# Designed miniproteins, single chains, continued (4), part 66

Each design is a single chain, and the fold is of that chain. pLDDT is the mean over its residues in the fold that is shown.

## One batch from the design tools (miniprotein)

Design m14286
Fold by ESMFold2-Fast:
Structure m14286 (fold): chain A 56 residues (1-56)
Amino acid sequence: MEEQFAEKVTQLFIEASQEEDERIENGADEEEVKKEMQKKLTEQMKKLEREFGIEF
């Protein structure tokens, strides 16, 4: 289970980074994009933590 959790976390970070880069390339403000992506990532992380019963 922990290995699956780590893989999901890694995938979320990779996807967030790619989405951030894409939005910035499309002319979005870098700081705004980073704030939005961090908020989204944090929410997704908490959902994943609850699903796997893991806390940080």
Scores: mean pLDDT 75

Design m14287
Fold by ESMFold2-Fast:
Structure m14287 (fold): chain A 76 residues (1-76)
Amino acid sequence: DKVEKFVKEAEELYEKGLAVEKEIREKGPEVVESLPEEKQKEYAKLIAYASLHKLVEAGVDIEAALKKFEEELKKL
């Protein structure tokens, strides 16, 4: 099932996203801004995955959450 696979992948990436969010909160956005563009995009994706996992856990509309997530990824 696409939803089940997505939730599992989001959970795995959620921990990585939380670590990135913590680093940005403690050291400021300059930690990300000083990285090469490829790494900045990677960090943004991890943060997006952490946000998406929270929405799924809260029981929001998964289809709406996925659509918003895809739109955010396209901006990177």
Scores: mean pLDDT 67

Design m14288
Fold by ESMFold2-Fast:
Structure m14288 (fold): chain A 94 residues (1-94)
Amino acid sequence: SREEIEKLANSENIADVVKAAELALENKDYELAAEIARRLVNSENLGAVAQGVLIAMELSKYRPEEAGEILREAAERYPDDEFIRGVMEIFERE
């Protein structure tokens, strides 16, 4: 089902992309989960960026360095967003 997850990840529907990341994490495919999270945080849709940030937070339990890079990318793109700023503060404290 990795091919099915990759198909969902290439959807134009944000909910399908988020579901693909959840399935990748459940299957311990952290490389795929990180790839999907990066796509979401580089989206022009702030809702997609927020979802990518939440996925990166979950990924940080397994891939802390890579998750930190993804969170930094989101913070750099949206430096004045209070949610992203709060997540970065928590991540840097942990």
Scores: mean pLDDT 82

Design m14289
Fold by ESMFold2-Fast:
Structure m14289 (fold): chain A 104 residues (1-104)
Amino acid sequence: MEEEIENLALTLNLYAVMAKNPKYREQGISLAETALGELAEAAGPDVRARYREVREKMQGLSRVERIRLLAEFVRWLADQFPEKIGELLRATAEILEEVAKELE
């Protein structure tokens, strides 16, 4: 379980890094959303339910607002895991916030 969650968190981080490149931004964000859904499922039903709510809320938001909402969810998720995974998720949230800032 820990190794599986760590691998999903690393995958999410790699997709966030991909989104930092303007050429791959849309693909990176889309893949990050998918990886985040898989990570939420692995984390359990309460986390999965919260991610579903985030996805529903995103449908009414601008591109920048959607990315910021994803970053906020990733920061919240960081507090649900052990420090090693939490640090990686916080770094991922910072990357997503940088991407959103570039799109302002």
Scores: mean pLDDT 84

Design m14290
Fold by ESMFold2-Fast:
Structure m14290 (fold): chain A 70 residues (1-70)
Amino acid sequence: DPEARAIERVSEKFGVPKEKLREALRLRKENPNIPYSEISERTGVPVEAIRELEIEIGMGLLVEAVEKVT
């Protein structure tokens, strides 16, 4: 699961609770156009952590997409 793996890595790297990272992703899924700064204000997760979380998930999804079409 790319999302679970990304949450674990970002939580460890930034010292942010996994629950807060899951909340940040939930807000992003519910509001795709929400700025990272607003997610940060609502959850307390640093903007850099949100950015890295989205990048890690995107990389994981790219790997899975290649596997599924191959």
Scores: mean pLDDT 75

Design m14291
Fold by ESMFold2-Fast:
Structure m14291 (fold): chain A 57 residues (1-57)
Amino acid sequence: GYEYKGVTLRADTEEELRAKAEALKKEMEAQGWTLTGEYTTVAGGKYVRYLAFKKPA
């Protein structure tokens, strides 16, 4: 089986959001999580990114 986790990131700039997402991916991978989905949108004047992860449980 798998454990699943979703994380939502927000930032004022696209560059800041990208940096946050890359840092999170490296940290999650180091903890045994695998990225399963990712999408970016703009809402309420902020850049928003959703990341979905899974790991063996």
Scores: mean pLDDT 87

Design m14292
Fold by ESMFold2-Fast:
Structure m14292 (fold): chain A 90 residues (1-90)
Amino acid sequence: SVEELLAKLEAAKKAGDLEEFKEILAKAIVEYKEDPSPLIEILKRLNFPEELIEKVKEILELDDGKLGIEIKKWLNSEEADKLLTEWMAS
């Protein structure tokens, strides 16, 4: 459910578990591809960085064949790591 996803993401953020957060987010992007609105609302409620929200929206517009590869590339990028670590420490 939306509430379960929010709780899992909040727990990973509070624990400072970047790798668990990335895994939960990657799975959520795949699950919410056809109806992304609930995922975007959850990320906004978490005060997720605007730059990362825009990247999630960009990834959600990709064809299924590129989705998994692009999620992995983005989440392992220097820019994503920096913004995620700064946000998780907030």
Scores: mean pLDDT 83

Design m14293
Fold by ESMFold2-Fast:
Structure m14293 (fold): chain A 98 residues (1-98)
Amino acid sequence: TDARVAALTAATASPDVAVRIEAVRELGRLGTPEAARALARAAVEDPDPRVRIEAAREAGRLGTPEAIEGLARASYDPDPDVAATATLALMQAVSLRL
């Protein structure tokens, strides 16, 4: 699992947006705390809003504490679609914790 998370995290640094989106989706499927931390980072730090939106959706589905921290930060993203997606994902994540 750790080795797979490391490989997928490396893939999130790919110059190809489609590769980064697929890496984000696979991190969401793994669903480990380490994968959730990588998703939270992608939702905040990826240069392309499409990747940040996908990472926020996957983080919201996991609903873990590691994902929630990143979603809270992404809810203040300067891109309105990223901010809206992160806010909805955060609401979903909080509902899963209640």
Scores: mean pLDDT 84

Design m14294
Fold by ESMFold2-Fast:
Structure m14294 (fold): chain A 109 residues (1-109)
Amino acid sequence: MAAAIEAYRAAWEAALREAEALGVLEVLARLREGPDRELLLLQSRGGDAVAVLEVDYARGEGEAHAVPASHPEAAALAEEARELAARGPSLAELREFRERLRAAAEAAR
C-alpha cells in the first residue's frame, strides 16, 4: 500500500513538473489537507482556462473541475483565480471556487 501511494505521488509530481516546464499550465496555489490530500488552483499559461484539482494520494484518486478558455465566463473566472492566489486562499475558498467552476461548466451544456 505505502509503496503504491509513493509511486502515484512521484508520477503525479513528475507529470505536474513536465506540464509547467512545457508552459501548458501554471500552478497559482497549492494547499495540503493532511498528509494524503491536496488541492491545486491551475490556470493555462497565457490563457483563461482555469481548474481546481483535488488529489487523494491514499486512494490514488484525482477530481478536477475546469472551465476552458472558450467559455463565456472564462476571463472573469481566471481573474478571480489570480485574485484568490494573490491573497492566499483557504481550503474552503478553493472548494467553493471549484463548485463555481463546476456550475459554470454545467450551464454551458
Scores: mean pLDDT 74

Design m14295
Fold by ESMFold2-Fast:
Formats: sequence, structure tokens, C-alpha cells
Structure m14295 (fold): chain A 74 residues (1-74)
Amino acid sequence: AEEGKKEFLKLMEENIEYAEKTDDPKAKEAAKKLKEIIEKLKKGESLEELEKESEPIDRALIRALRAAMEDAAR
């Protein structure tokens, strides 16, 4: 359901904000990348389109997000 997707995106945004407040530089860097992906999803881009346009390392993250969103929609 579309509402499940919206709830998932909100939860990810909260996790990003938490990671940005940590003292771990690697967590902050990962949060920055994830935030960019979430912003594109909120603009209406499909995960499939984002995966095609992304670099290999970002594709793995997008695939994980797609799987998590599919599980959340069940």
C-alpha cells in the first residue's frame, strides 16, 4: 500500500537524522547518501529507475530499500 511506503520513508528519515547526530563519520556519510535516495523517492521516482541511474555501491542500498518496502507493504 502507498501508506506503507510513506511510513517506511518517514522511519528512514528518522534513522538518517539519528545517524547525522552521531560522532561516527562513516554513519554520517551513509546517512547523507540515504537521504538523497529518500528525497528522490519522495519526488515520485521509482526504486527501479533510481537503481538504473545509480553507481554500483548505491544500487545495493536501493535494492535493500526495495526489499524492505515490499516487506512493509505485506
Scores: mean pLDDT 69

Design m14296
Fold by ESMFold2-Fast:
Structure m14296 (fold): chain A 93 residues (1-93)
Amino acid sequence: SYVQQALALLEQALAAARAGDADRAIALLRQARQYLEQAAQETTDPELKEKLDIIVGGVSAAITALEAGDIDMAIRLLEEAIELLKEVLKKLQ
């Protein structure tokens, strides 16, 4: 549930970043990060927790890049975070 909601928000944030809407991308990423942090707290699987914590770090780095005006770096970090989160979802299914 939280992981699926986070993925949808990350994909929306990527679309916003690609459109040059940094403010919208940042807002969506902050929401996605909250869902990822909740998922990390609720998991009893230490490997899944570690992967979710890495993705949270990537999302935070993407927010920082957007705030600095480095949209290309933010897009790259977002694409990596989305790919990692898809791997997490595949393991949960």
Scores: mean pLDDT 89

Design m14297
Fold by ESMFold2-Fast:
Structure m14297 (fold): chain A 99 residues (1-99)
Amino acid sequence: MEKGKVELPNEGKALDLDQQAELSRAIAEQARRLARGEMTPQEAAEALGEKLKELGVAVSSVEVELSDDDVLTVKITDAASKQTYSVRLDAATMARLAA
């Protein structure tokens, strides 16, 4: 299992629907690169952290985990709402992204 985490001292607004859509696109792009072996979970967490900073979102952390069974989990903790947004992509989805 490979793990990446970035902590962000960001002040800003809570995630809105437009920012969630942009973030979902960024997660899909990083998932594709991870599935192809083109980056590490740490690099994906850093890239997502940069995207969140660009969007002006108040987040405390981004965590990216790739399990030994090729399941990707992305966790983003919003500093304003203190909610954790979690995205999980199963092995079949990751295999499709690698193609």
Scores: mean pLDDT 76

Design m14298
Fold by ESMFold2-Fast:
Structure m14298 (fold): chain A 68 residues (1-68)
Amino acid sequence: SASLKEKLERAIEGLKRAQKEFGLDTSEAIELAKEILENLDSEELPKKLEEFNKLAQEIERQGVRKHL
């Protein structure tokens, strides 16, 4: 849906900023998000979304905004 697409696009922007400003390796999460956006009709969509959310949470756990 458009809402899901917007959420993923915003997440990609945030991950790109974290990479540029703090040097975090967010490439895997960005690549997965782009793959999801290209394959919204995929049977694997729910699984890929869960994997993406897990990666994003792991990056957030590093406290990027507080420690770098």
Scores: mean pLDDT 77

Design m14299
Fold by ESMFold2-Fast:
Structure m14299 (fold): chain A 65 residues (1-65)
Amino acid sequence: MSEAIGAALITIGAAIDGKKLEVRVFKDGKEVLSIKMEDEKQALEAARKLVKAAEEGVDRVEIRE
């Protein structure tokens, strides 16, 4: 169930390392949250938001560079 959080954390780690990444969160095949990590600081905020979204019943998380 929470493997999506693992993928999100990997993405955030890469963003902190200076990469610009995008994370999308899906529930029932519908996008419920979209976060762009354009700044390393934003990556830390994204981590917290993704954890909270997972608690609410997230089905899938998609990461892109």
Scores: mean pLDDT 67

Design m14300
Fold by ESMFold2-Fast:
Structure m14300 (fold): chain A 81 residues (1-81)
Amino acid sequence: LEEFLELADKVKNPDLREQLKSYFEALKAALEAGDVATARAYLNQIINLLRDGVLNGDIDPETAEALLDKIKELQAQIDAA
C-alpha cells in the first residue's frame, strides 16, 4: 500500500500526482472501513487516471506500469478477502 504513494511521487504532472494520492488515500480508508464497493470504485478511478495520464503524456509509461502493478496487487488482496 505505502509503495503506491512512493511511486506516485514519480508522476510528472503535479495535479495528477496529488489526485492519484487523494484517491489512493480514499481507497485505503474504504478498505479500513470494510467498504469493498467504495474501495473498488476508487480503484477503477485510479486505473482510469493512469490510463488517461499515459495518453496525455502526464505519466511515463514505465511509472504507469509500476503503479498499475501495485493496483493489481491490491485488487488481488480485495478479491481474496
Scores: mean pLDDT 80

Design m14301
Fold by ESMFold2-Fast:
Structure m14301 (fold): chain A 80 residues (1-80)
Amino acid sequence: TVPVVPEDASLKEQLRALGEMALEVAEDDPELRARVEEVLKGIEAETDPERLAELQEQFGLLWGEIIRRHPEKVAALQAA
């Protein structure tokens, strides 16, 4: 296994994993699901490091809102 230095590709992989979890939590919330999908599509398509960092920050804020709206689903997912 080759370790990946913190690069855009490594960041994208981490964000994809978090995005999959977020989509599972927001499965019953079409508004949040659409917002998660939009940010993840932006991250996947983006190659500019500055823009990628901005999208990462946006995803972090969105994740906070997901926790606020669905704390029980987030807790269940983290406990599983």
Scores: mean pLDDT 72

Design m14302
Fold by ESMFold2-Fast:
Structure m14302 (fold): chain A 70 residues (1-70)
Amino acid sequence: MSLAEKIKKALEELAKERNPEKLSPEEAEEFKKEALRRVAKILGSKEDLTGKSLEEIEKVVREAFAKYKA
């Protein structure tokens, strides 16, 4: 399975649990954080992203993605 397929599957599984079309703004932010945490883990990041801001999680995902492609 390609990296894109792994990410898509993880996001689809999360969407089944949380139904993104019915989320409040606060729930939508938590959904994005959880989605990015799952993506970081797929990219091989071992950093604990619990309690981090959306910006900090996005930074870790970008760094992990760059390392994965190298």
Scores: mean pLDDT 72

Design m14303
Fold by ESMFold2-Fast:
Structure m14303 (fold): chain A 87 residues (1-87)
Amino acid sequence: GYEELEELVEKGIEILEKALPKLEGENKLNLEVSIGMMRIVLGLAKKYNIPVKETAEMIVKILEKALPLLPEEFQEEMKEIIEELKK
């Protein structure tokens, strides 16, 4: 349900926030935009009672775009979050 989705989103955001200080310029901006978009999508989806599966699919698309921007050390744990969101 939404509780499980929120836990996965928070884990994903934590990974992105840990990566932020290691990035510069447009890659850093794009990662911050991804964090903001996930927070907005989750909040608005809950407000409008969007089905959990559809919300998870939107979050997956955001994280898949952020993945190649991440330092190698964060890529595997982010892939695991994405795969959990796809279940």
Scores: mean pLDDT 87

Design m14304
Fold by ESMFold2-Fast:
Structure m14304 (fold): chain A 90 residues (1-90)
Amino acid sequence: MEYSDEELTELLGESILKLADYLIEKYKDNPELVELFEKWKEEAKELVEKKASLKEMAEKALEFFKKLAELLPDEEGFREAAKSLEEAIA
C-alpha cells in the first residue's frame, strides 16, 4: 500500500477523531474531560480541513497523547503511543 502525505494526514486525523469520540463516550460523566476531548476533536478537524502537513498532524497527535498520559495515567497505551510518535517525528 502506498499513501501520500495528504492521505496519511487524513488517516491520522480520522484516528484522532475516532479516539476522541470513544473517550467522550467513555468519560461522559466527567464534563471537564468531555470539554477537553471536544476541543481536541475540533482542533484535529481544523488541521484536516486546512490540509496540514503530516508533521503538523503528528505533532498535534503527540500533544494529545502526552496530555492523555498525564490525565489518564492508568491507561498505559497513551504513554506508549506518545513515546512511539515522539520517536517517529524526531
Scores: mean pLDDT 76

Design m14305
Fold by ESMFold2-Fast:
Structure m14305 (fold): chain A 80 residues (1-80)
Amino acid sequence: SARIAELRRQIEALEAELREAIDAGDWERATALAREALRLVTEYMRLVVEQQQTPEVEALAQGAIDHLRGLVAALEALAA
């Protein structure tokens, strides 16, 4: 799917920007980027499930969402 490929590209770009924000100690920007990544990964997972991917691929997608939720919480604590 062209949309799935576009989402993967956007997620990879956000991961690069998130790394730069973390390296700079910009916790507010890092938190905003992590929230955007969570939104895109959640949409990606929804599309993957709609295409009836294997349980293994679905579990990997869910793991990525859970990891990003944890990262957002950790970054919010650092920004406070």
Scores: mean pLDDT 79

Design m14306
Fold by ESMFold2-Fast:
Structure m14306 (fold): chain A 103 residues (1-103)
Amino acid sequence: IPSFLQGLPEEVIKAYELFLEGKLDEAIELLEKTLERLEKENADPLLIAKVKFYLGLVYFAQGKYEEARELYEEALRIFRELGDEEGIRLVEANLVVLDEKLA
């Protein structure tokens, strides 16, 4: 498991496994359900930002670039508010790749 997934809910780790298996629709469903739960529970904003970022990655893998961009921008806003330099770096790098696809 990549270090950036350490300490995340089991559902996010499971979604990553589904993503590696190419089960993108199942990964999206699980991440969307996880995000809804975290938002209802007023969970740590850092966790919400990470889930939004991973959901964006799966949408990008499906070729849904506009949906991915929206999720990346939402995650970036939260990471910037929290001063999470690793999160900011990861999202900005993925936005550059996404911009190349939409150009």
Scores: mean pLDDT 84

Design m14307
Fold by ESMFold2-Fast:
Structure m14307 (fold): chain A 85 residues (1-85)
Amino acid sequence: MTDEELIELGEKLVELAEKDPLLAGEIAKKVMEETNLSTEQVRDLAFYLGKAARTKSKEAIEEAKKVAEEYPEAFELLKKLVEEK
């Protein structure tokens, strides 16, 4: 996982949340169902990805990387679902 991939996914998530918050919620629900993560865990993943994309700070990118590495299946599924919408 590169910093560019992480920022790119975060930018797509921010745009989706602004344009279609209902679809963003459905994607989060799908990630929870497929990966057995809690609402809090999926929310944290999306939050840190979005924060990294918005701020592009080294600290925010490192935080997002840590969460994505903790839940690699959720990260890959989220990326796939966002790319298909």
Scores: mean pLDDT 81

Design m14308
Fold by ESMFold2-Fast:
Structure m14308 (fold): chain A 82 residues (1-82)
Amino acid sequence: STLAEVLERKYENGEVTPEDMADMIAEILGLSEEEKELLTKGLTAAFNRDFETAAEYQKKLKELLYKNSSPEEKKRMEEGEA
C-alpha cells in the first residue's frame, strides 16, 4: 500500500504516467512488447481505480510472463503457488 500511495502521488503531481512506469519496469525486467502492453493497460486501469480491469490485465501478464520465463523462474512461480 505505501509504495502504491507514493506512486499514486507522483502520478497526481504529473511526475510519472502509467506509460512511464511501464517503460521503466519493462527496461529493468527485459519485458517483451506484448508483456509491456499488458503491464501498461493494467497500470492505467489501476491509476483510474478500475481494479477489476487492472486485475484482469495483471492475470494475463502473469500468464504471459510464466510462458516466457526461464526454467528457474518457472520453478519459482510454481513454488509461489504453494
Scores: mean pLDDT 73

Design m14309
Fold by ESMFold2-Fast:
Structure m14309 (fold): chain A 97 residues (1-97)
Amino acid sequence: SLREEALRAFREGRFEEAVELMEKLSEQSGAEGIATALAIGREASVEDLRRLVETAVKRKKYDVAGMILFGAFATSDDEEKRELALELSKELKELPK
């Protein structure tokens, strides 16, 4: 499934492909997109989160970046990862659109 492909790409460090697959998944099903973002947010390290969001932003996939940040914030009990998600969310809002 597209969700399994997105999770596999993420787990293998293929962040550009993961972002692209998440966009396609969200276009097909917003619920599946959110569910996948929650799974990624739970599994991602602080460094993985930073790299994924930077990749999404560079590709101008702002909705995907937002979903990833929401997933990380919603699932994390790690203060550092939660603080990073908040800071990156602020930066995302300040980008010229």
Scores: mean pLDDT 83

Design m14310
Fold by ESMFold2-Fast:
Structure m14310 (fold): chain A 55 residues (1-55)
Amino acid sequence: SSRMEALKEMIAEMEASESLAGVITVLEWMIEENKDDPEIVAFLQERLAEAKAKA
């Protein structure tokens, strides 16, 4: 939960400050780094889908 909360805050900050392409790149990296955690991966994949839909 604390890890998920930290990721949510980091993603929200990136969405506010980074380009859409930058957000997509970081989300893809996060998915690879957290591949062993299916709950985190599912959350990150949903965010990635949202970002790609806006591109």
Scores: mean pLDDT 80

Design m14311
Fold by ESMFold2-Fast:
Structure m14311 (fold): chain A 69 residues (1-69)
Amino acid sequence: GASGLQVGQRRRELIAQGLSGVEALQILRDEWRKQHPEKVEEQEKINREIAEKLREIGDEIEKELKERR
């Protein structure tokens, strides 16, 4: 895993090669995914579980707010 400083350094190197900040981040993300596919899959699973829970909580809050109006 790369620290924020190491990621920042690699991003600056890519920008120095003529890439935009967005393009540099895209390449860093693609390189990270290639090097750590297992960790990417685990994080994506966690992100889906968090998104689903947040959606359920949001729906419940919206129902409560509508019932209290």
Scores: mean pLDDT 73

Design m14312
Fold by ESMFold2-Fast:
Structure m14312 (fold): chain A 97 residues (1-97)
Amino acid sequence: MALALRVLGNLLTLLYNPDLPEDVLDAHMAGLPEALQRRIRAAKSLDPDALKKEIDSVSAQFVAIQRRMDAREAASGVTPRSGQELNDAFEAELRAA
């Protein structure tokens, strides 16, 4: 499963379960990079509208990365190793922000 989908899944869980206990959230985030765990924990303190915008932003970043990789593949004829390259690109984008 792509890293971005795990991040989006945890953000959606927070949107539908605003009072989710921190220990349960930590269990769901197990194995994610620390920077992404920190971003998800920060999202827990957001108002529902702000959290929805954060989900839309993360989703837009994921789609933009996929489109750039698809365009690169079309231009060069090289197929990325989809899951890992997407995870690496997504982490780099989140760290740069």
Scores: mean pLDDT 71

Design m14313
Fold by ESMFold2-Fast:
Structure m14313 (fold): chain A 69 residues (1-69)
Amino acid sequence: MKSALITLPDVSDFPAVRTAVLHLFPEAELEEDPAARTIRVRNLPEDTDLEALRATLNKITPVEIREIE
């Protein structure tokens, strides 16, 4: 399973980003950190295209995504 860290410009976009991620990956586990403006996403499929995910989320708000362990 793959993990990713999503960085957002504003915490007000957390609900929309969370909803979009869970719609695409219902089995994903999300850990929100409002102080850091990050959402840690665990339990993504190994073949998850993080660039495609970033492109999708950028339609909501500009995000940065990086793979983590």
Scores: mean pLDDT 84

Design m14314
Fold by ESMFold2-Fast:
Structure m14314 (fold): chain A 87 residues (1-87)
Amino acid sequence: PRVTSIEVNPKKAKVGEKVTVTATLSGPARVLIEVFDEEGNLLDSKVLDAGTTATAEFTVKQKGKYTVRVRALGADGSEAEAEFEVE
């Protein structure tokens, strides 16, 4: 299964606001969702069993630019990334 899209809402959050990550998959998979700061440090990670959609919420307490990576786990796994900002 492949990650076909990632959405992050809101794309500009305020400190302490929750950010929702939604990934769409080509089929059922276990997915790993990771959040990185602008320096590439891993801040948080979640593992979910998903059908065609995986959703996770994160709260970031510092201003900056962040990257979300979603990986579909398995032999034919894929990954995709999206960015968001905290102001």
Scores: mean pLDDT 82

Design m14315
Fold by ESMFold2-Fast:
Structure m14315 (fold): chain A 97 residues (1-97)
Amino acid sequence: KKVEQYKKLAELYSEQAIAAFERAREVGPPELQPELDEVIRLAKKGVENVEAADEAIRRFRELSEKATDPEVQALLRAASQAFELMKKYIELAKKLE
């Protein structure tokens, strides 16, 4: 039961990260849209697949290097923090199993 609570928290933070990435896609330059679309795709799979989560984090770092707009950078930071919390709760769920 506690494992299920941690999984739900991981899903919540994944949704928050995806929302921030989608907002960055809306306000960011068109040149970043392909990378943002890929990170959103990988983040959606990351809750169920650790390899997809690690790939999303790597792609996120590449995006952070390309973003120069302060609003986009703030959204990417918010998404990163939510994604770190998501990963933490996935790890906590695994420790209880």
Scores: mean pLDDT 73

Design m14316
Fold by ESMFold2-Fast:
Structure m14316 (fold): chain A 62 residues (1-62)
Amino acid sequence: SRYEEILEEALRLAEELFRQGVAPSQIAMRVASYLEKQGLSTLEISEVLRRVADLLRELEAS
């Protein structure tokens, strides 16, 4: 689905920004901006940002 494609792209974007040394708060802002431009609802954005936060915590623990 389009939602799944956007979710995968958001996670890919978050990982790339993390590898570039961007702070987690700034990653969240940039991902939220991307999702808003894709036309996601506030609930969908919140769901994706939760997945992004989980990913970033896992990457920081590695």
Scores: mean pLDDT 87

Design m14317
Fold by ESMFold2-Fast:
Structure m14317 (fold): chain A 90 residues (1-90)
Amino acid sequence: DDEVIELAKSKDVSDLAKALAKILTNKHSDETVRVTVEALSKLSREEKEEVFKKAAELTGLPVEEVRKWFLEQEIKVGVKVLEEAVKKVV
């Protein structure tokens, strides 16, 4: 987990791709997955595509599968943030 968090805090596309590849291939804590997803979500569209492509190369997965997995995780993280915001208002 610590190794993945260090990679996720990097501004380097290659390090972010390694973090994503590790999460895709190994079981990590929900917190480590969330931190990595949030870091990737802050990237430009072009940077996200470079990360997905590099992670696909590192894992042997199709880029489309990597992109789909990330979108699913981004939605899950966004839903949790919205649920907490609603609880504070209601």
Scores: mean pLDDT 74

Design m14318
Fold by ESMFold2-Fast:
Structure m14318 (fold): chain A 94 residues (1-94)
Amino acid sequence: SEERKKRRDLFRKQLEELEKTYSPEEIVAALEQALKEHPDDPVLYLGLGRAYERLGRKDEAIEAFQKAIEVAKKYNDPELIKEAERMLERLRAE
């Protein structure tokens, strides 16, 4: 589990750096390609939800965050679950 946590932390930091450099549309395209190779990665779904939110695509953002929570539960990643749940609460309040 420790190696999986380190790998997810690295992907999270990489996503944060990509968000500074690329448009939300470019992030969506990149994450959709990454999900073809890694369909069970909760960090990719979290990133996809953030990008959809930035695009105003609320329903797709909600679905992506829900999928991030579902996948994160399988890998016992409570921090990612908390982050995705916080984002869902924010979106549902709008």
Scores: mean pLDDT 80

Design m14319
Fold by ESMFold2-Fast:
Structure m14319 (fold): chain A 126 residues (1-126)
Amino acid sequence: NPYESLINNEKYSYKLTLEDLKKYAELVGLPTDENTLKALIFLVYSTGASGSLLLLVLISFAKELKKEPDTLDGKLVAARKAIIKVYPEASKSPISNYLDEIENIVKSSKNAQEALTKVKEFVKEN
C-alpha cells in the first residue's frame, strides 16, 4: 500500500495539520471539502487512533458516508457510526458524552481550520 506511511505517521494527534487530514481523506478515496475535513477532525480526535486502528476507522467512515446525506450533520453521523463500529464502548457514557462535546465544537466552528484548533485545545485540557 503506497499510503501506508500516512497511517503509521509518528505525529501525535495534537501535531496534525489540515494537510495531514486531507491526506487521510485521499487515502480512503474521500473528497477534501470543508465538511469532510470537519468530520475527520471529529473522528480522529474522538478516538485518538493511530496506525492500523486509524486505517480501520477511516475505511469504516468511507463506507458509512455512502449511507448518509451529503451534509455536515450526515458526515458527522457517518463518523460516529464508524467510531462505534471499531470502539463499541463509545456508544455509552462517559465516552459518548466526550464525543458529543467534540462534535459540538466541530459544528460551531466556522471552518475546518478553526475546528482543528479548538478541538486540539479541548483534547489537551481533557
Scores: mean pLDDT 81

